Designed miniproteins, single chains. Designs and how they scored, part 55

Each design is a single chain, and the fold is of that chain. pLDDT is the mean over its residues in the fold that is shown.

## One batch from the design tools (miniprotein)

Design m1897
Fold by ESMFold2-Fast:
Structure m1897 (fold): chain A 70 residues (1-70)
Amino acid sequence: SPEESARQVKDEALKLASEGTVQGQQEGYNALKFAADSFKKDPSAQSLADQMQQLADQLYQQAQQLQQQQ
């Protein structure tokens, strides 16, 4: 189901982010962004798209902060 797909992407992205690296957060962002864009094409999955996008934005901000603290 779309919900199970969203859960799997979210779990993988959080696992990547848990590495505490810019690369992990960027890869997590890319996975979530791809899922969000896919769900946006389905009118019934808009809430899932929003959830994936919000988490992606969070990881993107964290990656930017880590890069600036070189």
Scores: mean pLDDT 82

Design m1898
Fold by ESMFold2-Fast:
Structure m1898 (fold): chain A 99 residues (1-99)
Amino acid sequence: SSAAAEAQAQGLLTQARVGIHEARELLREGERLLKEDVEKALEKFEGAIKSAEVAIEYARQAKAVSTDPALQAEADALIAEAERIRERAREGKERALKL
């Protein structure tokens, strides 16, 4: 049923939000650790990149299972947010490697 597809998409979007939250926390920790422990900062930035990539994958899967325009728009917004976090984490990693 369409309701089952929408429920599945909502579950995937929930997983995407969890991944985004984890990625944000790891990014924030990496930025803090740049002043204290560069090696740990690198590990946190790598973790943020991976969590953001997992979130992008869940959001893309949500788009594949539902044609609801509202769910599609929400998935696109989550992909864009995760991509911004991934880029910031990549920049943080580059800064850490130059220290």
Scores: mean pLDDT 91

Design m1899
Fold by ESMFold2-Fast:
Structure m1899 (fold): chain A 80 residues (1-80)
Amino acid sequence: REEELAELRRRFKEVATQYENGPSEEIKKELEELRKRFLELAEQGDVDAYLGTYEILKLLGYPVEELRRVTAGISRALAA
């Protein structure tokens, strides 16, 4: 699924740039969809997908508790 991960990263970079320049409900919704897709790949054991989830949560200003949850997931994936 490396091709899907590469496409998600490319899309995230584009959408993140748009969000930083002018946050909108539409762009935020697109980031939330990217977050869900990254999380699906992360649940399949892809550590890089957890990193994508973390960056989106951080960009959207999610609470530290949500960021810690994703970081714990990365730690578990690396330990496995």
Scores: mean pLDDT 73

Design m1900
Fold by ESMFold2-Fast:
Structure m1900 (fold): chain A 77 residues (1-77)
Amino acid sequence: DVVLSPDVVDYIDRVVDDVMRNNYSPQQVVDVMDQIYQRYGINSTVYFGRRLGQRGYDPSVIASVGRWIRDTAPNFG
């Protein structure tokens, strides 16, 4: 398991709070996910998706996030 730095975890948790509090659209979630990937890499993006699911974000959007990860970074690791 790749351990994310505490600063990255804290940043992502705040972004997840913003997504939930401001009721982000699926497209806004994908845009934020791409920004996290570009800045912090795939493991940070996976953590973001996991946190959204744990907070009860729409499962169809979580599935779309999972497909984006698979299509964009199929051979990470």
Scores: mean pLDDT 74

Design m1901
Fold by ESMFold2-Fast:
Structure m1901 (fold): chain A 86 residues (1-86)
Amino acid sequence: MEEKEKLIKLMKEKRYEEAIELLAELGWLTPEGAEILKAWLAARSREEVEAVRARARELGFTSLADLFTEEGLKVAEEIAEMVEKE
């Protein structure tokens, strides 16, 4: 469970880009999902955020859950629970 602990540490340190890269490397986040999340982090205006949302919809991503693989969704839920209990 070393990977979950690394993700929790990155999120607590607000190192979100590295957390996204780790999620993609572990196969918990789809490659397209990682690109969309990185674009969201880079967005500096409402218009840029809306452009990212439009692209996500074009790729069939209607929710944040769609960015993750099935296994990644289960892991993300476990990580969220661990962070909340910390």
Scores: mean pLDDT 72

Design m1902
Fold by ESMFold2-Fast:
Structure m1902 (fold): chain A 76 residues (1-76)
Amino acid sequence: KLKTITITEENIEELAKLLSYVLQKPFQDVYNVLKKYIGKTLPVVELAGILLDELKVPKEVYDQMLFLTILALLDF
């Protein structure tokens, strides 16, 4: 079954904190990406890809960071 996540006003701050630590990116940068998706439900893999692209994760660590981000989102 496809794993999905819903971004809400109630969970965005906690989600942004988690992803900030996982991605080693500033909280505000992560929050600003997630804010555009408030009220939306999307596949975990799609959200992970959006975060890596918007936050300019380098090609050399892309696959590793994608996997770690997916795992973090699955545990959220």
Scores: mean pLDDT 86

Design m1903
Fold by ESMFold2-Fast:
Structure m1903 (fold): chain A 89 residues (1-89)
Amino acid sequence: MEEEEKEKARKLTEEKIDEVNRKAEEATRRVVEEGPEKLEEEIKELNELAKKKAKELLEFDPKTGAVHASAVYIQGAGGAVDAELAARK
């Protein structure tokens, strides 16, 4: 049912945000270990990961997933999700 789908999307959003945040912490650690030259590459990888997780939320529930996917990107590696979600509507 629609209400159950909304609850599932909300829970998935929280999981995806946690995954992206965990990867951001790992990337920060690698920059510290390998030096600032790796920073740009790590940021790019985090942005791609955030996009992937946002897409997973969209595929789960297109109506609710669009809003939740935006939250993943904003709280993770970047805020570009809204542009991609608008294109998929």
Scores: mean pLDDT 62

Design m1904
Fold by ESMFold2-Fast:
Structure m1904 (fold): chain A 68 residues (1-68)
Amino acid sequence: MSEEEKLIESAKKWAEEVLPKLPEEKRKEYQEKLDKLIEDLKNGKISIDEFEKEVLRLYLEAEETISA
């Protein structure tokens, strides 16, 4: 697998484990944000580094939402 494919798979796995713990409305919001990041990465609109940074931000926001 390419580095890009590994990052996408890791992000999807995180989403499968974490997003079901969120309220339905927030789960949909975070899923849509992740889907856009994956699309932008696949289309070359963002770099791997930017994808990692944005996914980490999304991860932290979702974790904070679960903790509230």
Scores: mean pLDDT 79

Design m1905
Fold by ESMFold2-Fast:
Structure m1905 (fold): chain A 81 residues (1-81)
Amino acid sequence: SEKVERLAEALEAGNYEEARRLAVEIVASDPSMSPEEVETFERILRKEVEAVKRGENHLELSPEEQAVADKAIAALKRAAA
């Protein structure tokens, strides 16, 4: 719960680097996520943060990347409940 609260605070503050770190830590703690899926999720978030910094729209994800992102979002929702 503390990590989820810190993630919400980081997002509210616009601290996307801290939010990325916390999101990865939360997702890595979910037993449904493999280490490889966690690494893929971190890579996706790093690319998204850089795209936002450049004023670009969200990256177009491959079907494989989208599946990992959807699974990670589900893990974050479980941690927030």
Scores: mean pLDDT 80

Design m1906
Fold by ESMFold2-Fast:
Structure m1906 (fold): chain A 96 residues (1-96)
Amino acid sequence: MPSEEELEEAFERLREALLREARGESEIEGVRYLDEKEREELKKELEEKGKELGKEEAAKAGIYFLEALEAARRGDIEKLEEYFEKMKEYTKKALE
């Protein structure tokens, strides 16, 4: 497993990137965002694969990441932080 420090550093870098996106400070115009249809299809695939593989916690982490990303796109920092913390929680559970 990655070290706790490596995992926390990865989360901090990801959170900062999402916060920059929420503030409209991202200068990377080439980053592809999933539309609503693509997000719903991916959420369903993650849920089904999570159940099939016995990796439901990993699937939930992925779903909360997609919700955090969409909150960032809306500039909803409060929901971004809420979903990001849920993503961290389920990622850690998946690594147990």
Scores: mean pLDDT 73

Design m1907
Fold by ESMFold2-Fast:
Structure m1907 (fold): chain A 71 residues (1-71)
Amino acid sequence: SAIERAAEVLREALLEAGVSEEEAERIAKGFKDLAELVGFDVALQFTRRELADLLGEEVAERIVERVREAY
């Protein structure tokens, strides 16, 4: 599905940004589960806030854009 594709892109982008495999998998799964419940756009906004806290606003924005392009 498009959500599964977006979640995999999120996982890959997090690994490239230096996030651990365990944390990248946790965040990507959380995004996928949330997107299936409340929709892609709402899930992406919540994930963006989490990523900004973890990696800073600039890195978060780049990752979110890559995920949006995959959807």
Scores: mean pLDDT 89

Design m1908
Fold by ESMFold2-Fast:
Structure m1908 (fold): chain A 86 residues (1-86)
Amino acid sequence: SMADRQKGLELLKKGREYFNKGNYEEAKQEYDKAIALFEKADPDDMNLAEAKTYLSEVYRKMGDTETAEKLRKEGLETAARAIEKR
């Protein structure tokens, strides 16, 4: 729904603010919430792709390179589906 998408965007913004301050655990929590809301609204949304890419950056900063690469790939796949849906 549009309400779920709007809430997701606000959480994504908060996650980016935490990430920029180096608060990676808090950024992860906000991105996880945003991803859940975007998936509920539209699993092929470009905002979902962006959120997965940002979460990938968090895992990379935390030293989990394998999870980071998996999330980066999922983000690219979601972005490709979002573009095809246009």
Scores: mean pLDDT 86

Design m1909
Fold by ESMFold2-Fast:
Parts: sequence; structure tokens; C-alpha cells
Structure m1909 (fold): chain A 57 residues (1-57)
Amino acid sequence: LRPTRDDVIESATFSAERYRKLGDEKSAKDFEEARDLALKGDLDGAIELMRKTVDRM
């Protein structure tokens, strides 16, 4: 039920790539930041940033 760290990293990376291709650099950057947070072990921070990014779209 809870995503793993690897799941968050993979999802954030995929979303960053997708939104960069769509020309949404702000969302792409936010997803890259979420990936970096997950890599640093801040999984809750990564999930929170991803949620805020999706809510903004």
C-alpha cells in the first residue's frame, strides 16, 4: 500500500521526463526535486512534493 523508495524514485523520474517533453519545466523540475529527496532518504518529503505538484496541475 505504501510506495517503496524505489517506486517513488522511478515514478518521479518518469513524471519529470514526461512533463519536460510537454514543455512544463516547472512541474518537471519539481518532480526532479522529489526524486532527489527520495534519494536522500526523505521519502515523506518526496511524496508531499509530488502531491503538491499534481494538485497544482
Scores: mean pLDDT 79

Design m1910
Fold by ESMFold2-Fast:
Structure m1910 (fold): chain A 55 residues (1-55)
Amino acid sequence: MVLETSDQVIRVEGDKIIIEGKEPLTALPGSKQEGNKVTLPKSNPVAERILELLE
C-alpha cells in the first residue's frame, strides 16, 4: 500500500511503515530516521493512524 502526497510518500512494507519526504522529518518516538526517511513499526500509535487513513 502506498499513499503519495505533494511532499511525501507513505509506504507499508511487512510490519513497518516508511514515510519519505523532501526535507528531514522530525524524529518520532520508536522510529528510525535516515535523512528524509522515517520508519515506524505498525505497533506505533502514529503508524496505526496512518494505516486507518490508507483504508
Scores: mean pLDDT 67

Design m1911
Fold by ESMFold2-Fast:
Structure m1911 (fold): chain A 90 residues (1-90)
Amino acid sequence: VQEVPETVHTLDKNLVLFIEVDGKVRGIAVAVDGNIDKTIEALREELERDPSLTPEQIEKLVEKFREILENENDDAEIMAKLKELVREYI
């Protein structure tokens, strides 16, 4: 409907990332609340809970995740890009 208020950079979806380390698939769920900084903070917190990830790997994933969220406007495109990102670490 065409007359909705246009403040919408807001994604209110749960993003699920799958990371494979040493042949094991791990699921990471991140809530997206329309603030990229908050989304990145939540992602970093979830990644830091995984002891198999180094700080350098976490920062690289967080940086790439931020790039996707800042450059894509469509939820389906964001999810596609995130799946491609996860494949880089498999």
Scores: mean pLDDT 60

Design m1912
Fold by ESMFold2-Fast:
Structure m1912 (fold): chain A 102 residues (1-102)
Amino acid sequence: ADELAREAIRKAGEASRLAELAAQTNSPELAEEARRKAKEAAELAREALKAGASGTLGAAAGVAAVGAGTSLWIAARRSTGEASELARRGAEEAFEAAGGKG
């Protein structure tokens, strides 16, 4: 539970940094990596909640996952072509996974 929440926070932070770099460089490769890490973070946050991570760590993991999605959405607006499309898709996936009930 707690380890899943901490891993989710870590991957969400990595996704946010990669999304920013993807926007700055207009890189589809960095956007795809940010997308993967954001999705993993959201899924880990959800699994942490299911595994009994409650209170502070569970909430922090959820917030971090939403933050990664937000970073991807901003990256999509600041990039073009394939990088923009991948970042946009990553944001949608992260928000869907993080916003799920249960």
Scores: mean pLDDT 80

Design m1913
Fold by ESMFold2-Fast:
Structure m1913 (fold): chain A 105 residues (1-105)
Amino acid sequence: MKKTLGLSLTAYLGAGRSVASQTLEMKAEKDAKVTVTVTATGPGRVTAQIEGDKPSEPVVARPGETATAEIDVKKGDIVKVTLTLEGEGRPALVSGQVTVVLEEK
């Protein structure tokens, strides 16, 4: 069975605010594959970090890009996905979306 969750974050970055972030948490009811897809819009950097059974590498999407990462998790693990928007040092509207698909094994 697949479970799908999403986060969408839009922030005006610059003029004293350079970073915005939001975290999504879920519990794995069974051993599962977690797929995270990140899409960036605007002139900033969009990063998703996945935390599960092992340390994750950040997934970075450039403006207009979609990036994907997968991890394996075990029953009872708490999966955290943090979406971070980072500005380029000039005032701009930055948007990011993350889609998290948990596919039970």
Scores: mean pLDDT 74

Design m1914
Fold by ESMFold2-Fast:
Structure m1914 (fold): chain A 67 residues (1-67)
Amino acid sequence: MDPRAVAAEMLQLLGSDDPAEQRRLVARLEAAPEATLRAAIAILSDHFDEDPAALRARVEARMAEAR
């Protein structure tokens, strides 16, 4: 699984207000290996100058909210 594609899906989840889209994105993210998720967070962290742990927590919070 491509970390850049997963990073794009994480970003889409963070900006989405559609519950159906959020649920679809969560299913895709849950299918990704942990190594791919960590690589995607590193891409977003570098691009936005954000702490990777804070970004990971925000993505996980949105995933939990959409379940």
Scores: mean pLDDT 82

Design m1915
Fold by ESMFold2-Fast:
Structure m1915 (fold): chain A 86 residues (1-86)
Amino acid sequence: SSSQQQDIQTALQYVQQARDHLQQGDVDSAISHLQRAITYLRRTTTPQGRSALTLVQIALDHLQQGDVNQAIVNLNGAIHHLQQAI
């Protein structure tokens, strides 16, 4: 549906912005953007949206442990899944 496509596109934008914040050292802004992405991803029922949700949650766990590099790896995976859903 168009609503699912819009939710996926919005989630993709938040995940991309979060990755950009992490690359600039702004972990707090990245976490805020990822929490917004999760809100949109929870509204989707696509396999790609669910895979992206799991990877975003894993990235948040890595950020809480101070592992920015592993968070970025998982966010790149989430971006890939969301791009395949559009």
Scores: mean pLDDT 91

Design m1916
Fold by ESMFold2-Fast:
Structure m1916 (fold): chain A 95 residues (1-95)
Amino acid sequence: SEEIEKLLEEVERRKEEVLRELRELAAEEPDPETRRRLEELIRRLEEEFERLKKEVKEEKDELKARRLLIRAEASIGMAEIYLSVRRRELEKRKA
């Protein structure tokens, strides 16, 4: 449906923004172990999102497609929380 397509486009836009911010955070990360974990998180999110996008496009049941999109939004939200927490920790270390 057009509604599912529009929701997928919005979720993809938010994903690209979060991935961009995670890459910026990884580039600025002074701790090698934290940087490694950020790089792993980025790769995992990219892989999971590509799978979810394919599943949504192949899914004929709109309710199931919506559930897949909700799962994608939850993953993005978790990454946004991680970004906020880590940036706050880095700001405290600069003070």
Scores: mean pLDDT 81

Design m1917
Fold by ESMFold2-Fast:
Structure m1917 (fold): chain A 115 residues (1-115)
Amino acid sequence: DPEVEARVRAAADVILEALKTKPFPLVFTDEILQKVADAIGVSLETLLKHLKEVANLTVKEARSLLPQELYDELVRRIITLLEELGYSLNDIFLARLVMPKLLAALYRAAEEALR
């Protein structure tokens, strides 16, 4: 759904802007998560619900919730920015581990916003 994908891209843009000014762990503060929720068009509570639900999924299950092309696009954008900003190889590795569940939660929240 192009509208769902547009909202997930808008949420990813908020995360990318946060990464420019803060260490990776700090981009998931309530202030940043509120801006992510606003970009999707859901409440912060709804976004946190989806983040909690995807935490119980395997990486394979989380990866199946969104289109492959959208996932590959967003992972590339985030990792490229982390490399350009001089994040450590360990931070980039950790980002790759959290990416499937994070992007799955954003996609599920965007689908809920458009119901």
Scores: mean pLDDT 83

Design m1918
Fold by ESMFold2-Fast:
Structure m1918 (fold): chain A 55 residues (1-55)
Amino acid sequence: SQSELNQRLIEGARRVSAESKTDPWVAAKVSGQMFDPEQALAFFEAVEAELEARR
């Protein structure tokens, strides 16, 4: 579970960071987060879901 949590955090951060270079909304959200690992994971999942809904 912890290894999977870390993997999802890393992948989420990479994908959201890449998208933040294209989408200023995502850039603003990403730069303001990352204070708690569990909250960061939930945030990354929410942003990824939003980006996938837009594509």
Scores: mean pLDDT 63

Design m1919
Fold by ESMFold2-Fast:
Structure m1919 (fold): chain A 88 residues (1-88)
Amino acid sequence: MEEERERRRREEERRERERLEELLRQAEREGVLLLTSNEEDQETLTRWAREIEALARELDADPSLSDEQKDRAVREHALRLIREHLAS
């Protein structure tokens, strides 16, 4: 059970990273952000993936939230991270 929980956490991290990459690709198409241009971008993506995974884990523990509400919260958090990066 514990090993399955850890495997599931790693799988969720991978999925959140894929979502983040899609959002970054969308921002790049708009000419707003180019995060894939250097090594620092990879570190940033890894950090964001961990934060998103942690949020998803917390939301998953709340039985009052629907799957749609959880997905929306994760997406909004990812967009907030992108906006903060653009503002810095």
Scores: mean pLDDT 66

Design m1920
Fold by ESMFold2-Fast:
Structure m1920 (fold): chain A 80 residues (1-80)
Amino acid sequence: MLYKVTITLKDGKVIVLKVNAETGEVEIVSTTADKSTAEKIAEEISKLLKLEPPKTLEELREILKKLEKKYNAEIKVEEL
């Protein structure tokens, strides 16, 4: 299943990702953050999804809550 993940960092910068929860593939659709920061976060999400693939939107949100705490960010998830 495909998801749109919007990450708002503490400084107001935004990272928009397209996530395939079945494969763990993460694509950066757009970002106002530094490329290195966006790529690092996308890679961490991909690794988490590959270690424990979420079966539902709620399970995906629980995985992403760990990153919200780590990066002090707000994460919004939408089904595509």
Scores: mean pLDDT 84

Design m1921
Fold by ESMFold2-Fast:
Structure m1921 (fold): chain A 62 residues (1-62)
Amino acid sequence: SDEIVRIELQILVYEIVAGSSEYVAERSKNPEVSEENRRYAAEVRRTIEELRQRLERLRREE
């Protein structure tokens, strides 16, 4: 379904966003910037998990 494809693409985009923030967190010499990016990456990872759970439910329906 279009919904499944849309969620798969959203997960792909969020994986890139999370990875980018994790990269900044690991390489930043500023502890505030590092902590902020680590926290943001964790929030994005939670959104990915919610999308994966939704995707699993949709796949069970089809």
Scores: mean pLDDT 87

Design m1922
Fold by ESMFold2-Fast:
Structure m1922 (fold): chain A 74 residues (1-74)
Amino acid sequence: GEELAQKVNSYIPYVTKAIEDAKGDADKLAETLTTFEQVGAATVIATQELFEGNGDKARTLNEAATKALRRLLD
């Protein structure tokens, strides 16, 4: 429940840092922003699902967000 929401929120500082680091490269910034839009949307929906008691959906969305971040780092 609450622990998963906290985990999801823990990605926010990481994604913010990656955006800052990409600011000097327009192409990388565009790629990074697209990935973070996807991660951000998944994070918001996962948090909503947790508050509604849908922990399985929240976990699936959090896993999808994690995979997207890993692809960005690849």
Scores: mean pLDDT 65

Design m1923
Fold by ESMFold2-Fast:
Structure m1923 (fold): chain A 103 residues (1-103)
Amino acid sequence: GEKLVEQAEELLKKVEEILEEAKKVLEEAKKGGDAKEALKKIKEALLEIEINEGLIRILLGIAKITNAPKEVIDKLEKILEKVREIRKEVQKLLDEAEELVKK
């Protein structure tokens, strides 16, 4: 049970790092950097976040099938919700990068 939470926390940390890099890439593009390259990198960031969200869903599924304690399941669900919110943030960054390329 605890190992599943630790693995999910490592995946969340990776997703948080991907978000911070995506924000930085967009900020540099807004300052006159390469908007097309920024769009490509943010698309790749969104895909990586979606993959990590899927991996956390698998960990949650394993916890449920193995009848892990409720506190373990609750922690995994909270981690998954945080990843979903980060995915929404990166989608907004992607939308901004697409608008920047059109200008």
Scores: mean pLDDT 89

Design m1924
Fold by ESMFold2-Fast:
Structure m1924 (fold): chain A 90 residues (1-90)
Amino acid sequence: DALEERAREEFAKRREEFEAALAAGDLERAAEIAREIGTAALAPLLPEELAREIAELGVEGQVLLTQGKEVPEELIERARELEKRAEELL
C-alpha cells in the first residue's frame, strides 16, 4: 500500500519532534505535527486541500478521544463527507 509506505516515511521524518511534543504534554503541537504528516502522506494521491482537511479532521477526532471527550456528530458527518470525496478521486 503506497499510502501506508508514504505515511511511514513522513512520520519517520517527524517522529522525534512528534514524540517530544507528546512527552511535553503539548497536545496542540503534537496535533499540528500529525496534521502535517497526514497531509504530506495524502498529497501525492489527493488534492492538497482535501488531503489537509482529512488530516486535520482525523487529528481533531484523535485529540478529543485522547482527552476523554466525545466526538461531535458534526465531526463524524464531516469525516463521512471527506471519505466519500476521497473515494470518488481514488
Scores: mean pLDDT 73

Design m1925
Fold by ESMFold2-Fast:
Structure m1925 (fold): chain A 65 residues (1-65)
Amino acid sequence: SEEEARQLGLPEALSLLQKAEEYTALAEQLKEKDPRKADLFEMNAQMYRREAERLLAEAKAKAAG
């Protein structure tokens, strides 16, 4: 989550989560007017979240060692 990224001091993960949130908001705005473009934005949001989750997992693993 953004809170975890902030607490762990990971600006890259925080930036990726913020981009994911922006793309999710854009997808919601476009769902009725342009559902195909909304789907593309949702896919982009998921990609950014996956990258952020990977960075968070790596940071947590280093903290545990």
Scores: mean pLDDT 81

Design m1926
Fold by ESMFold2-Fast:
Order: C-alpha cells, then structure tokens, then sequence
Structure m1926 (fold): chain A 58 residues (1-58)
C-alpha cells in the first residue's frame, strides 16, 4: 500500500540532450506525448513533450 508523498525532493531527471531534441522534433511533427513516453519508456519524456507542445502553441 502506497501513501501520498508530499515531502518530495526536487529531482530533475537526467535526460540526454539528444533525447530532448528528438522529443521536441516528434512533438513538432504532431506525435502525441503519450506515444513519445512509450517510445522512450519513460513518463518524464511524455511530460517533457507535453510542455514543449504547450510552448510551441503559446
């Protein structure tokens, strides 16, 4: 049984610059953040893609 962990330390995932560039490109091409997350096998990749998409749309 897991409980909510409110005291979570600020941890930034170490994504390689190549992965970041590929995520940005896939997002620009219209690939869904969910597909990107599955492709990299990391939910952080999907979240990054969603943020990149939001920045591109703003």
Amino acid sequence: AERASPPAPSTIPSLTPEQVAEIARLTVEGVSPEEIAERFGDPAAGRLAAEVKAMLAA
Scores: mean pLDDT 71

Design m1927
Fold by ESMFold2-Fast:
Structure m1927 (fold): chain A 63 residues (1-63)
Amino acid sequence: SEEIKRIKEAALKKIGELILQTMAEAKAASQEDVETILQRAKQKIKEIEEETRRKIKELEEKA
């Protein structure tokens, strides 16, 4: 499904932006701060993944 691909691509792009920002912050941070930075990024990525999966599942259930 083209719509599912589009949804996945949008989510991956958003996650990619978060990863780049997180990597830059982590690179400048102390070892102790890195864990906190990574944990926050993981939380945001999970939120994006959950939203994306919800949208895809709804489309697949209707298809």
Scores: mean pLDDT 82

Design m1928
Fold by ESMFold2-Fast:
Structure m1928 (fold): chain A 75 residues (1-75)
Amino acid sequence: SELNEKARKYLRELAKRAEELGALAVAQMLRHIIETAETITAETLYGAAEYARLQGDDATAEAARKAADELEKMA
């Protein structure tokens, strides 16, 4: 679906930024989701945000929440 493709684009951008900032565990988790999940939803992005928060990557956490909110508005 169009929403799934948009969600995947958000996760790719978040993974790249996390990697560039040295948040390697976060980047690896986001890439794993992109590779293994058939469908990515706002719920997937909210989960990614919580994982980033737990890893101390507040920037990725906030960006993921914002992306999830955008997807919720489009559903």
Scores: mean pLDDT 84

Design m1929
Fold by ESMFold2-Fast:
Structure m1929 (fold): chain A 63 residues (1-63)
Amino acid sequence: MKYRITATATGEANGKTYTVTVEFEGEKSSRNIGRAIDAAGEKLRATVPVDKLTFEVEIEEVE
């Protein structure tokens, strides 16, 4: 079965909140979840220097 894995990274810099979301489809595995988290965090850090990051992961079943 395939799953839609959505990882959202949120960080604060210069008194503002920034959010980046990354989505892909694949197997529900620690590897795929980790890849989504890494991609979201990397994209956010490439855009703005952040002091702290928070991650939210959503997984839904798709066919």
Scores: mean pLDDT 80

Design m1930
Fold by ESMFold2-Fast:
Structure m1930 (fold): chain A 97 residues (1-97)
Amino acid sequence: MKEVEERAYELFLEWLRRYAPEFLAESSEEELRELYERFLERTGITPAELEEILSHVLEEYGDLSLAEIGRKDPEVYPYILEMEILVGLALIKRALK
């Protein structure tokens, strides 16, 4: 549903604000939308599933490091790693341009 898709995207941006704030601040809206779409394609999860995962992580673990989240919730850690990989790839692409 369109409202769930926008909510998932807003939570994706909130996650970036906590763990990659400089990347978020320096990225265009187009780059952020592209990153979000690639994350969904690579993980195979739906916007509704992403909204559920990020709502839980941000509410329960918002003050924890990525390593601490991985120890407390190993089921969500692969998705957190995929976001980190995509951010890293986007930064490399930007540096080479």
Scores: mean pLDDT 77

Design m1931
Fold by ESMFold2-Fast:
Structure m1931 (fold): chain A 89 residues (1-89)
Amino acid sequence: SALREMVIRATAAALRQIGDIIDEEIKSGKKKKPEEVQKKALEAARKAAAEYARELGAPEEYVEKILNAKSLEEISEIFEEWLEEKKKK
């Protein structure tokens, strides 16, 4: 269980790091509109995080929350919420 919890926490941390990288890319200003890059990154992150959550055995409730998340920070918070719920069981 400890290893699985570490993996969930590491995934949440990785999503935060991806957010930081996207922010740097927006600041660097390449030919793509910042909003377009951010939207595509969030969409990809939602799908990847949802699949990873399913592989780790997350309840469908949390998977659906991830798929409807509006930010990378919200995805991270959903993973942390699931981790806290697992501690109560």
Scores: mean pLDDT 73

